# Designs tried in a protein design run: designed miniproteins, single chains, continued (3). Part 64

Each design is a single chain, and the fold is of that chain. pLDDT is the mean over its residues in the fold that is shown.

## One batch from the design tools (miniprotein)

Design m10215
Fold by ESMFold2-Fast:
Structure m10215 (fold): chain A 97 residues (1-97)
Amino acid sequence: MSDEEIVKAIKEVRDDPEIKELVNKAIQAYNDGNYEEANKLFEEARKKVEEKLKSKGIDPNKIAGAETPPEFVKKDQKIIPALSGTSPALEIVKNML
């Protein structure tokens, strides 16, 4: 698989309506102060990203050059444990915030 195909696949995963819905629901729960539900939804989004990358022949653990996550994700990692860590699939979810 070419580097261009990997970048395209990552973009398609970020643009996936199911993954976007999970991330949007997680943001809504976080804004409502429901950190337990937000954590659960971010964890589900991460797993879905990993599944879709694997279905495209991409190892989620070997993606290089993940974009820097937004500042609020960095400061709120202690409240939302699902956002803690360094996996490439998790960085894709963070970049959707």
Scores: mean pLDDT 67

Design m10216
Fold by ESMFold2-Fast:
Structure m10216 (fold): chain A 69 residues (1-69)
Amino acid sequence: MDEKTQLSAQVMADTLREAGHDDVAQKVLQMAAAGASSSDLLDYVRREAGEDVAAQVTARVQAAVDALS
């Protein structure tokens, strides 16, 4: 897993934990370790935590990835 993928998965998990979705955060990290794409992870977050949480996760991931570019 490259640095951007690792950072994306960690930022998603941290955001989910802050929103009270610890179970979703744990599964996101497991899926990322298994090779799931950022799109697959975001789809999972949207289905399990809802649109508002998925939007927050997307914004934080984009900001973190942009900082690496």
Scores: mean pLDDT 80

Design m10217
Fold by ESMFold2-Fast:
Structure m10217 (fold): chain A 94 residues (1-94)
Amino acid sequence: SAAEVRALLRAAAEVFREAVEEAVAAGQISPEDAARLLRLIDEALAAGLAGDFEAAKAAYLEFLRLADTLPLSPEVVAKLVAGGLLLVAAEIEA
């Protein structure tokens, strides 16, 4: 259902934000890199909630691509994987 897709998209956004916040707290990324990542999460969530799932997917893929270039710990990477699985669940539900 649309409500279940929205719930999964919100859950993915929350997990990704937690991963970014942990990376900042651990000194793994700069505030500038964190701001870029958080902007992509906000863009993806806004597009998804508006029903533009292709735009939401594009923003989340860019988020994951940018994250892959950064010196993130295995714990932070595990949260990114968990968020990615929620996005896959949203696509299956849609």
Scores: mean pLDDT 83

Design m10218
Fold by ESMFold2-Fast:
Structure m10218 (fold): chain A 83 residues (1-83)
Amino acid sequence: MEEKFEKLKKAIEEGKVEWKYKDAKAAMLLLIGLRPRGETLREWLATLAAAFPFEHPLEVIEEEIVKKAKEVGVELDLDERPA
């Protein structure tokens, strides 16, 4: 997980990731900064959406995050629990 987050952070900071939805970029940066505390990425994103409503549906944010991560060589499983 940590290596995947650092690779994603670097790609975003270097402008290598073109986001279709700014909410997805913001959610990904918050996820990298705050990190899950043993919950799955999906559970963490659902918690974030409850506290800070996204401009776009949660499903759209989830799909964009997975797609953009894969484009930079990072495969995210939203249902995997961090060690």
Scores: mean pLDDT 75

Design m10219
Fold by ESMFold2-Fast:
Structure m10219 (fold): chain A 105 residues (1-105)
Amino acid sequence: SLLDQLLSLSDEQAEGVLEAMIINLKDTLKELGIDASEADIKLAVALTIFTGKNGIDVLNFIKTLSPEERLELGEELLRKAEQLNLRPLARILREAIEELKKELS
């Protein structure tokens, strides 16, 4: 799985893969004319890693959630990343959580 692959990489290598996934999803969304926040893109990448589901399908699911539900999802995914000691993913999730908290204020 994608998760197993990331767990086999160094933190530096995993960071590079995660950054590439974020850029690739952003580029795909731009081509399709789909608007998404930086936080929603980061959540979609994380949820794709944990579920193995398609990034666009995952993003569309995230967009159906309330701001409070997105924050809860982000916090759940962060706990999972921290338990697995997947530090680069945990960093991206903390960034997404900060962005979501600003949306709620």
Scores: mean pLDDT 88

Design m10220
Fold by ESMFold2-Fast:
Structure m10220 (fold): chain A 63 residues (1-63)
Amino acid sequence: SYLDELDALRGEAVEKITDPEERDEVLAFIDKARKEMLKSTDPETQKKILEEARKKVEEFLAK
């Protein structure tokens, strides 16, 4: 499910983002995304939320 993929993405952020301040910002974004995903039963909305969270993680993993 998209929720399981979001939880996996959160785990990846914890492991790969080593700066504590950047990690906290990304994790806060993912936690907010998770709450929004739980409020919507629409698969298209859940997919968009996951894609936004994934893009955020990729942004912080960029050099």
Scores: mean pLDDT 82

Design m10221
Fold by ESMFold2-Fast:
Structure m10221 (fold): chain A 98 residues (1-98)
Amino acid sequence: DPLQEQLELLSAQIVLYERILDLMENENKSIQEIIDELQSLIDTLRQLQQNSPNADSIQKGLEVLEKVLDELKKAKTKQEVVDIYQQLLQQQDALLNA
């Protein structure tokens, strides 16, 4: 189901942005610190993917992480990160009620 796959990817992005906003608000991490942590996670997952029977599942996770990384690299303020999160919530609501 293409809609189900889209909802699953969107839900994964939303969960990741909730953690990012928590790190910014409660742990006072900068966007750059979060970018660095996310890049390290992507690098680790790519290394694991090379020898994994679950390479396809890891690739789907990497696609979500890389999309979020690209969006964060373009964001300059915490408010811009909040705006991305709110847009994702609106997209999820629209898909669930379509």
Scores: mean pLDDT 84

Design m10222
Fold by ESMFold2-Fast:
Structure m10222 (fold): chain A 71 residues (1-71)
Amino acid sequence: MTPEEQLELAREYVQKGKEAYEKGDKETAFENYKKALAILNRIRPTVPEELQPELDAIRAEALKGAKELVE
């Protein structure tokens, strides 16, 4: 799996997290945000500079979503 494919996968997990949260499924939302963050943390040193803004944006969304679950 390429860094670009892994960014796409992380984005999919963030979307699943948001959808679960909107449906009141807090546990599923948190699991999806955790999976997104785990992928992003793993690929960070291998992501091309051109994709760094996308990684940062996805990470910010995942962190915000996770914070909303505990706040």
Scores: mean pLDDT 82

Design m10223
Fold by ESMFold2-Fast:
Structure m10223 (fold): chain A 91 residues (1-91)
Amino acid sequence: EEVYKRELLALENDYADSIADIQEQQEALSGQLMQARREAEKASPEEKVKLEADAMELKKIINQLVQEELTKQDELTKSIKNAEAQLNSLR
């Protein structure tokens, strides 16, 4: 039925928006990580320790966002497979 196809489209759009937001956050934080690393190369030994600690924290946050993205992609993939199986059974 058309209703089923529309529900699948709405689900795909919702996940796409969520994944896009996570990807934008990853890009912003990756830029900050790169900047912190560049500053660390030019910094005094004391400043370098702080910048490297900040870089480690940024990388940890980026890793968490990557896990969230993978989780959402897996959920979407399973939802699509289930939807396709149900549509095929209706033929």
Scores: mean pLDDT 79

Design m10224
Fold by ESMFold2-Fast:
Order: structure tokens, then C-alpha cells, then sequence
Structure m10224 (fold): chain A 64 residues (1-64)
């Protein structure tokens, strides 16, 4: 089953960790990563994806 991960301001290492964590937390085999330019847009994308898809969605912010 596919999950969706929304990332804001993440480094490459943070992206890899976030993907691994998302698979674990969402219980999915595949994760589609969507990068948002900032936290506000990530939050709006998260809300939209929850309404538009049947897939589980997780939003995370990078440490920066």
C-alpha cells in the first residue's frame, strides 16, 4: 500500500530518515515524497491530500 510524505526544509539525510519513519508509522510498503518550499505550504498540502486521497499521509519538517 502507498503512503504520502510531505517534507518541508529537509536535507538529504533527513529525507531518508523521514521516508523510513513514514513507512513504519503509516504501515506502508511505498512512500511518495512531496517537497514543500516551506512549512505553511506543507500544512496546506497535507490538508488537501487527506481530502483528495485514500492513502495515509504524513507531514514532517526538517531540522533547519
Amino acid sequence: MKGILVLANATEDQKEEAIKKAKELLGVDEVEVIEAPNLAEAKELYKRLLKETDYPVLAVKGAA
Scores: mean pLDDT 76

Design m10225
Fold by ESMFold2-Fast:
Structure m10225 (fold): chain A 81 residues (1-81)
Amino acid sequence: LSEEEKKKLLEELQKLAREAGKILREMEDNGADPKEIERIENELLRLILEFQDALDAGDLEKAREYLERIKELVKRIKEMA
């Protein structure tokens, strides 16, 4: 796995994590169920850890798969907010 590819994936993750954090705060401010927010946060954290594990293993394809799952989760919560 090249430094260039790792950097690009990490930048994508940072952007998605920032977006998710903003949406979750907006959901909380709008009276969303705290248990629902916690469940989403736990799912997001699990996916981020799997992504980091894949990057550490040099598995670019698996890392991209988890990044795509994170992107889909962010899209889903944005529709809920």
Scores: mean pLDDT 84

Design m10226
Fold by ESMFold2-Fast:
Formats: sequence, structure tokens, C-alpha cells
Structure m10226 (fold): chain A 65 residues (1-65)
Amino acid sequence: SRELAEEAARVLSRAAGRPVTPEEGANAAKAAGALLGLSPEEGIRRVASGEDPRLVALAAQLAAL
């Protein structure tokens, strides 16, 4: 969802201390989620929620500047 991608980008921008676009945020969240055995949809939802600090930290490291 566009709204989930935008929220994931906001969460990751805060965590990384740098701008993250919705596309970059969604891609980083999916990649981080896959490393933890999550589906792409679940990865985006968990990053967007901000309630999984391990997943958010991993996704922030994968996000482009």
C-alpha cells in the first residue's frame, strides 16, 4: 500500500537520521523482513508500525541515502 510505504519511509528516515523515499523504505523493509523470514507485506507492516526496533534498525541500514 502507498500509505504503508510512506509510513515505513518516515520511520526509517527517523531511525537513519537521513531522508528515505517511500520506494526506498518499502524496498528496505521487504529486504530486512526477508532476512528475518517475513513476507514482503509483513515486513512493510512491521517497519511502518515502528514497534519492531530490530527490524527497523536492519531496514535503516539497508535504506539508500
Scores: mean pLDDT 82

Design m10227
Fold by ESMFold2-Fast:
Structure m10227 (fold): chain A 92 residues (1-92)
Amino acid sequence: MQEELKEKEEELARELGERARRLALEAGLSEEEAEEVARLAVELFRGKATPEDILRLLEEHLSKEKARELAIRIEEEVALARMELAIYKLEL
């Protein structure tokens, strides 16, 4: 149970990181910048970062409008990952 939950959490974190990285690259960020965004998205999923941390990072590289749009999309991906983890816990 505990071990299975940890494996699912790590799987979701990995998949979230890849999705966030892809979204950042599609928005015009560099590979390095996209990796930082992916890291913050995973940290937000784990409760170690805030949506504001992601927005601040994006505002360093994108216009205010594009930064807000991408931040919302990343936050939606984090919310979906959290929901999937919650559903998985209910099935255990």
Scores: mean pLDDT 85

Design m10228
Fold by ESMFold2-Fast:
Structure m10228 (fold): chain A 75 residues (1-75)
Amino acid sequence: SVELSPAQQERLRAMARAYAEEARATSTNPKLRSAVDELLALLADPSTTTDEIFSALVRVLQLRADEGENLLSSP
């Protein structure tokens, strides 16, 4: 479990949503698009845990890195 305040949890969800939207806009990789869609589905469910969102976000970030995309060069 991650000891995040409600404000920190909402910030994490907002950050994950922003990354998912950027990844969706910039990638044509079907694996990455699938991982983004999974992350967005988890973000749409208010019962989803912080750990599930974090794991899905890490998966999206890892797939972007594997494509040779620099995490710091996202628009």
Scores: mean pLDDT 74

Design m10229
Fold by ESMFold2-Fast:
Structure m10229 (fold): chain A 91 residues (1-91)
Amino acid sequence: KERELVIRATNLTVASDLILVAAEWLVWQGRATPADLEQALADMRGIQAEIERLLNEAKKLGASPEVIKDLEDALQRVRENIARLEALLAA
């Protein structure tokens, strides 16, 4: 059921993209509070932890290199989104 892990990771990356877009929109509106951005960052860190769990599960199951790559790509995307959110907090 390695395909289910990839689907779950893909849904999690979409969720992280939406969190980033919402945070950027609040910043653009001049309505972003540090608390809003900190909550968005906490939510993204939760998503990162879940994708890391899915990747570890896939490795333990002996999933194909293609599945492992898809999960690693998902993890990298969420890490990039976290870095962008951290940059918003630092500004």
Scores: mean pLDDT 86

Design m10230
Fold by ESMFold2-Fast:
Formats: structure tokens, C-alpha cells, sequence
Structure m10230 (fold): chain A 81 residues (1-81)
């Protein structure tokens, strides 16, 4: 699970860095990443062992969304630095 979150963060960071000052591109990339992260997490929860999950499914989904958004914001900041 931690490796999955790290990947979501890294993908968010790279997308933010690539979007840079293009607000339209930034909004599109973030939307696509959030949709993909939700799909991957749903798959992870469906095929994983529920009793070994660190949090409930809805809490995991919210955490994954926050991790993607945080990575994306940091990527945008790095581009402007």
C-alpha cells in the first residue's frame, strides 16, 4: 500500500512539473490522475485482503486523492521555483 501511495505522489509530482504555468493543461492532467488513482485503488481493494488494509476503503480512496493532489501541487511549485 505504501508503495502504491508513493507511486501516486510521484506521478502527481511529474504531472505538475510538466504542466507548469499552463493552467488548462494542469487541470486536465490532475483530473486524469485522480480518475486513474481511484480506479487503481478500487482494483487494489477488490483484489487485496480486506482484513490487512491499514484503513477502510473510503479512507484509502480519500488518502490516495490527497497524495496525488499534494504531489501535483509540489510539482507546480518546483516548476515556478
Amino acid sequence: FEELLRRFYEEGYEAGLEAGDDKEKAEEKLRELLERAEEELTLYVSYGEPEKLPLGPEELLELAREVVERGFEEGLREYKA
Scores: mean pLDDT 74

Design m10231
Fold by ESMFold2-Fast:
Structure m10231 (fold): chain A 74 residues (1-74)
Amino acid sequence: IEAAVREASFAFDDALTRDGASPEEARARAAEVLIAAGVPPEKAREIGDLLERAATAPSVEEALAAVEELRALV
C-alpha cells in the first residue's frame, strides 16, 4: 500500500510533466495505479484528491508531505 501510494505519486507527476496531462487526468492515472495495486476505488479517489492538492502547492516538499499523511492513514 505505501509503495503503491509512492508509485501513484510518481505517475501523477509524470502525467503532468512528461505527457502534458491536465491535473484531473493525472489524478485519474494515479487512481488507476492504486486500483491496480489493490486499493479500493473509494480510497484511491481520496488519495488522488490529496495528490492533486499537493500538485497545486508551490513546492515538491508539500507533495511529499501529503503522501506521508496518506501513509499514516493506511
Scores: mean pLDDT 71

Design m10232
Fold by ESMFold2-Fast:
Structure m10232 (fold): chain A 92 residues (1-92)
Amino acid sequence: VAELARKMATFLRALAEELAAAGGDPEDVAALRAMADALAAAADAGLSPEELEARLRELAEAAEPLLRRLAAEHPEVVARAHERARAEVAAA
């Protein structure tokens, strides 16, 4: 479960970087970075598997509207972010 949180954090950071490079809204970029930091902090907090799963669900629900909008407005940015995150996870 902690590995899932770290992979999600990696994806959100990749998405923030790709969105920034594409000239996206700096408020959206900041929100993605904040969510990535929150996921990384949750993974590192020493939570039980049940507590971590509940925290991940909470963070995913909070992120859903922004991610849905970005997928609609910037599908190529989202695709590049997935590729970047996959490469970073494979390199770790």
Scores: mean pLDDT 78

Design m10233
Fold by ESMFold2-Fast:
Structure m10233 (fold): chain A 69 residues (1-69)
Amino acid sequence: SSLGEEIVRLALEASRETDPARLRELMDRIGELASKIKDRKELEEVLERLRERGVPYAVLEPLIKKLTE
């Protein structure tokens, strides 16, 4: 979906971000977009794609939290 693709783009950007303030902005937006995904399987697919691309756990945390709520 367009939401899933946007999350992937933001997470890849966050994984390369060195500015703490910008990283927080990206993480907040990832969490916001993840909250709009109603299909659990779609959210799981996004998480798997990010893991395959080597995205750090800290960036994946908002997605993992949403899946465990």
Scores: mean pLDDT 82

Design m10234
Fold by ESMFold2-Fast:
Structure m10234 (fold): chain A 72 residues (1-72)
Amino acid sequence: MDEEKAKELVDEMVEAAENHDYQRFMALKRQLAELIGEENADKLFDIFLKYYSKKDFEGAREASLEYIEKLA
């Protein structure tokens, strides 16, 4: 797994979510799924949404990056 690319995609997903660009967010999630697998991408998406529902974008980023690090 390319951990640095996965982290870059997470940062881009945070930016898309902050801008309410969910079409871009879903496209980035698909790119992440190609890199880490669909099951892992879905789990990361659930983690992200938990923080997003609270408008905690830093928490969404940090929790998602921690998940990527656990996969490496």
Scores: mean pLDDT 81

Design m10235
Fold by ESMFold2-Fast:
Structure m10235 (fold): chain A 57 residues (1-57)
Amino acid sequence: SPELRQSLLDYLREQGKTEVADQIQALLDAGDLEGAARLLSEATGLPFSVALRILQQ
């Protein structure tokens, strides 16, 4: 869901991880879903498979 993606990026920015949030957004804009999911996994502690599924929705 675009809304869920935006909420997670906003959450990262609120946690002071603005650069990571910006990198995830740039990877999504470039169509690099796996790269975006890897950074989201590292930033949140979610498993890669869960991060990937969130970004695919």
Scores: mean pLDDT 82

Design m10236
Fold by ESMFold2-Fast:
Structure m10236 (fold): chain A 96 residues (1-96)
Amino acid sequence: SFEVRVERLETPSEEEARRAIRELGEEARRRGARGVAVGAAPEDAPLVDRAVEAIRAAAEAAGLTGDLLVLVLHHPAVVPRGLAEIRALLAAAEAA
């Protein structure tokens, strides 16, 4: 099966954001998985949820196996709000 694991940090400090990104990379390496950090504010939750669900559906339809680790956070100095990245993920998943 293909699993999308989502972790959210609502209002991280710069230090918390930097640590979460480092921990994402370490966890992805441990699992042999892909890790993605996406810049999203709490108000972007509906778009993020649609993208995650579309990715799960596309992976299921394609018979994929593995893990995708998604870290959702926003901090101006570490991970700027990246709606373009989230929309690209949604578009890619819906095209599959």
Scores: mean pLDDT 78

Design m10237
Fold by ESMFold2-Fast:
Parts: structure tokens; sequence; C-alpha cells
Structure m10237 (fold): chain A 100 residues (1-100)
């Protein structure tokens, strides 16, 4: 349940980041679709090895910095560092609120 809540928050975080990059013209719709597929694979497979996480992140569009962030969050979840994940998500939400 706690992991599923964090999973949902990470997907929402990633979707917001990808939407913003699309609106700014940094990513194409096709690059956003590829990025979403990579994020889903990272989030849905928390038991991935560090090498598998790196391989998935390397398939990301170069201008999608949200994917390396999600990869690091997945590593923290895998290592049981849920407190660090919660702090990262909170800091990101506070950052987005200041940009409005």
Amino acid sequence: EKVEKIKKEIKEFADEGLRWLLEQGVLTPEEVERAKKIIDKLIDNYNLSDEEIDELAAQAPPRAPVIPVVANIVRYIKNGDLEKVEKMLKAYKEYLEKQK
C-alpha cells in the first residue's frame, strides 16, 4: 500500500515533468510516449538490477531529465530508502509551486 502510493506519486511527478517539456517544445509527442514507457518499466519493476535501471535510463531521450530522476528514485525504493523518496517528491512539489 505505501509502495503503491509512492508509485502513483512518482508517475504523477513524471507526467507533470514530461507535459511541461512537451509544452516548452523540448520534447516531441513521440519522445514523451517513449519516456512514459521507460518510466512505467522502471516503476512497475522495482526488482530491476542497477544495470537494468541504467540500460532503461540510457534509452531515454537526451532532453528528458525526469527519467534519470525516476531511475534514482527506483534505486532508493529498491534499497528500502522510502524516507529519501518522500523527501525528494516533497522538494519537487515545493519547487513546482514556487514556479507558479
Scores: mean pLDDT 72

Design m10238
Fold by ESMFold2-Fast:
Structure m10238 (fold): chain A 58 residues (1-58)
Amino acid sequence: MKKLAEEIAKKLEEEGYKVLDIIETPDSVIIIVEAPDGKKIAYTVYKDGKVYKAEVPE
């Protein structure tokens, strides 16, 4: 999952997103990014390769 999370982070940076944080947990990696419109978004990458996207209300 770390390699997939790194690939997602790089792809998001190429699309103009700013990577703010990468949080590792035992079952997932959470990538927190800032979109070009200023929204904070969390991408959760699970160990099975599933990816979930959610807006961060900070």
Scores: mean pLDDT 77

Design m10239
Fold by ESMFold2-Fast:
Structure m10239 (fold): chain A 110 residues (1-110)
Amino acid sequence: SSMIKEILELLERAIKLLEEAYEEAKRLADQGDEQAAKAAELLERAILYLENLKDVIKTHPNAIETLLEMLKKLKELLEKARELAPPQVQPLIDEVIEIIEKIEELVKKM
């Protein structure tokens, strides 16, 4: 379906932005930023969660309630990562949260 294709493209964009956020947070963590180290850990978990969500959408696109619960959990994880993230990483996380909200609206229309 064209809607599933759009969701998968948005998920791929979100993964790339989180990989950028992770690399920057990891760079700062390696320089001794303890909060950046915690943010990097949460961002790594969010990337793995997004990959899992991508697989669920491919295999069970009709599991709307499950997909919405997964998106909610992902958003909560990203909000926690944002609180610990350095100021230069926060805009990347904010863009991913906006993408997740757009995906939620598309899933609700499935």
Scores: mean pLDDT 90

Design m10240
Fold by ESMFold2-Fast:
Structure m10240 (fold): chain A 92 residues (1-92)
Amino acid sequence: SGEPLTPLQKRIFAATLVRNAEKALERGDLDTALKYLEEAVKIIKEFPDELKKIGERAMEVARRLSEAAKAQGRTDLANKAEELVKEIEKLI
C-alpha cells in the first residue's frame, strides 16, 4: 500500500481500539467491548506482521471477553469472542 499512514500510526489506532475494548470490558459493557475488538481485528488482518503485538493484546482481551460473557450467560457473545480469538491466533 502507498498510504501516508506510517506503521506506527496504524499501530496506535489499533492499540487505541484494543484499549477501548478493555475499558468497556472493565465496566461490564460486553457488547461495546466486542465492537471495538471487531474493528481492531479488521486493522490487524490488513497488517498482521506490523501489528503482531497489538494482535496478541487483542487476543488476550477477546479471551477475557469470552470468559465474562460465559459468566453472564451471554452464549451468543461468548461464541463471537471465541471466534475472534481463533481469527487473531491465525494471524499472529
Scores: mean pLDDT 85

Design m10241
Fold by ESMFold2-Fast:
Structure m10241 (fold): chain A 73 residues (1-73)
Amino acid sequence: SASNQAAKLQARKAQLTQQREQLNAQIAQLKQQGSAETDPQKARKITIEMFRLMAERVELDLEIALIDKQLAA
């Protein structure tokens, strides 16, 4: 039923939103760590990891946006 489908989409969105919050916390931590890092090689590694997590966040945001479109329909 439409109600069952909406419930499943809402549950999936809640899961993805929690994952996004975890990624945001990790990105914020790496940003602070990178700003404090005085070793250029270590700072570079932190920056690369931060951009990797940012790419994962973009994928989550796109999936959430698709679910929002399905829920609005």
Scores: mean pLDDT 89

Design m10242
Fold by ESMFold2-Fast:
Structure m10242 (fold): chain A 91 residues (1-91)
Amino acid sequence: MPAVLTLDLTFETPELARRFAEMMARGATEPPDDAIESVEAELLSPTRVRVTLTFKSEEEAQALADALRANREAFMRAWGATDLAVSVAPA
């Protein structure tokens, strides 16, 4: 059952948000995975970025969501984000 993993990130400055969105547009933050069908990133506001990952299975989407939630602070530090919200929905 296909699923969508959504990441909502907030950055301190518009410059950090823009650079993050640009880097995501060049590829996924995680290594390429056969379970990931597509990756999209968009600016919701000058300081907010939404990343949408489409998975071929809900189990794979949940596994990544759980890993992101378990290591939220480390990912936020790596990306330069001040907030990270993770959600999973059927595709």
Scores: mean pLDDT 77

Design m10243
Fold by ESMFold2-Fast:
Structure m10243 (fold): chain A 83 residues (1-83)
Amino acid sequence: SMEELEYTKEMMRSMALESELEYGIKKAKKNGDFEKQKEFEEKLEEVMKWRDEVTKKYKEGKISVEEMREEIERKEREITELE
C-alpha cells in the first residue's frame, strides 16, 4: 500500500542515520579521538533504541507515519550537532 511505502521510506531514512553515526565512529577511531568516538557510540545506541520504540508504536497504531517523520527529522538535527 502507499502507507506501507511511506513507512518503509522513513525506516530507510532512520537506518541512514545509523550508518552516518557508524561512519563517525570509524573516523573518530582512526583519528584517535576517543571522546568523539564515545559521543558517536552513545548517540548510535540512543538512536537504535529510539527507532525500536517508534517502530513498535507505529505497529501498535500509537504513532502515524507523519509523527515518525517528525521524530526522525529531530534525530537528524541532533546528529548534525555532533559533527
Scores: mean pLDDT 82

Design m10244
Fold by ESMFold2-Fast:
Structure m10244 (fold): chain A 62 residues (1-62)
Amino acid sequence: MEEELKKQRELVAANRRKILEKMLEYFDKIKEEVAKIPDPEEQRKFRLEKMSEFSLKLQKEV
């Protein structure tokens, strides 16, 4: 069982890496969209909203 648990941890680490790559790409897109928004107040609201949405999506994917 302990050896099987170690393999499971390795799979979890691999999945985490995939999620991180997806996160980085998503953050990159958010930065691009934020840069297009001229209003700093709207930029902050947009970022917070996107962060919340992404958090929910991440939860469903994990």
Scores: mean pLDDT 74

Design m10245
Fold by ESMFold2-Fast:
Structure m10245 (fold): chain A 84 residues (1-84)
Amino acid sequence: LAELYREVAKILEETGRTLDDEKAVEFVKAILEGNYEKALELAKNGEPDKEKAKKLAELFRSLADAIEKVEEKIAKGEIKLTPP
């Protein structure tokens, strides 16, 4: 998951494209469904807006860092995911 957000951030920075409201909803749905290929395709075909693309890329890199830290803590047993 973190790797996906880093790859999307790179695409947004390189293309100068961002996700409009409709594509953002489709992007989130694709990720929730595990359809990472569709998520990458949406990022590649985003709306041209270099400033919004940079801001979204920074947000996704920050999110990827947070996901990696949580995954590392789970792997080390610092966070227990127990069924209720």
Scores: mean pLDDT 75

Design m10246
Fold by ESMFold2-Fast:
Structure m10246 (fold): chain A 61 residues (1-61)
Amino acid sequence: MQQRIQQLQQRVGDLSDQLTRTYEDLVAAGASPEELSRALQALVDQLNAAQAELDAAEAAA
């Protein structure tokens, strides 16, 4: 169980970093507000899913 929680914490951290870098890269590349919103929404959805999984795993421990 502890190993699973650690893996999920790493995934949440990685997704948070990816979200920040993707935002910076897209802004630097001159992405449209629509493209920015779409790309960020996909990453936010993944982050929310990972957070829910982490919360469930912590509650089960």
Scores: mean pLDDT 81

Design m10247
Fold by ESMFold2-Fast:
Structure m10247 (fold): chain A 88 residues (1-88)
Amino acid sequence: SLIEKFQIDPKKVLKDTYEDLVRFIEELLRELGLTFPSEEEMREAAQKVLDEIAKELGVTREELVKLFLEDPQAVLPVILKVIRKLFS
């Protein structure tokens, strides 16, 4: 899965940008069976997930990008928790 591939090689998936994180979350939402009428609505949902993750971890958006590049395994459980909280 994308999650497992990301945990193995985070630097290959992320290009040290917030937009790369948005795209990663969009793919996770698709893998979890969540669908949206447009790419813009999917992007909005992904951005809301990232904002809630930053809140749960007590970090800024810039710090979240860096944490994800340095330790994606620490971030992935929080991503799944937030997606369940927002969309279940």
Scores: mean pLDDT 73

Design m10248
Fold by ESMFold2-Fast:
Structure m10248 (fold): chain A 82 residues (1-82)
Amino acid sequence: SMEESVLMFRITAVSSEIYFLTDYLEKHSNDQAVIDQARAYSRRVDELVQQATRSTDIQEIRRILEEIERILEEVRRLVEQA
């Protein structure tokens, strides 16, 4: 549906930003704990994206987007500390 397409587009956009910021931290941070946490967030996003692609439930896809958006906020905080 159009609603599913919009949600999946947003999931892709937010996930891409998380991957970009994780790569940034890996290249520019000297704190191994920060790098490890960013990598853990990227792995969680991978799992969430796969779950969203297999789901036909709009409410589940929305909950997945909300979790990915929360992860983006946490990764942005890691960048601010680096």
Scores: mean pLDDT 89

Design m10249
Fold by ESMFold2-Fast:
Structure m10249 (fold): chain A 87 residues (1-87)
Amino acid sequence: SRLEEALKKIEKAIERNPYLAILMDETSIRLIAPEFNEEEREKLLEFIKSRKDPELEEEFEQLPEQEQIQVRLEVVNEILKLADEIQ
């Protein structure tokens, strides 16, 4: 199904950049999967939340502002890549 394919693509993206699991939100999901229904988007968001590393989240919050900006930009690039890959 398109949901299973999207989940696999998101999992691979998180493996490349674990900060995706921390920084992706409902807005990110709407961007990558605009044609999905609300139930499918909720399942994508639940999957992302299940991959969240609390230690990495604490480390992110402790980063200097400039480094947080760099991480956010790298996450945005991965989100844009996911948007192109998820139809």
Scores: mean pLDDT 87

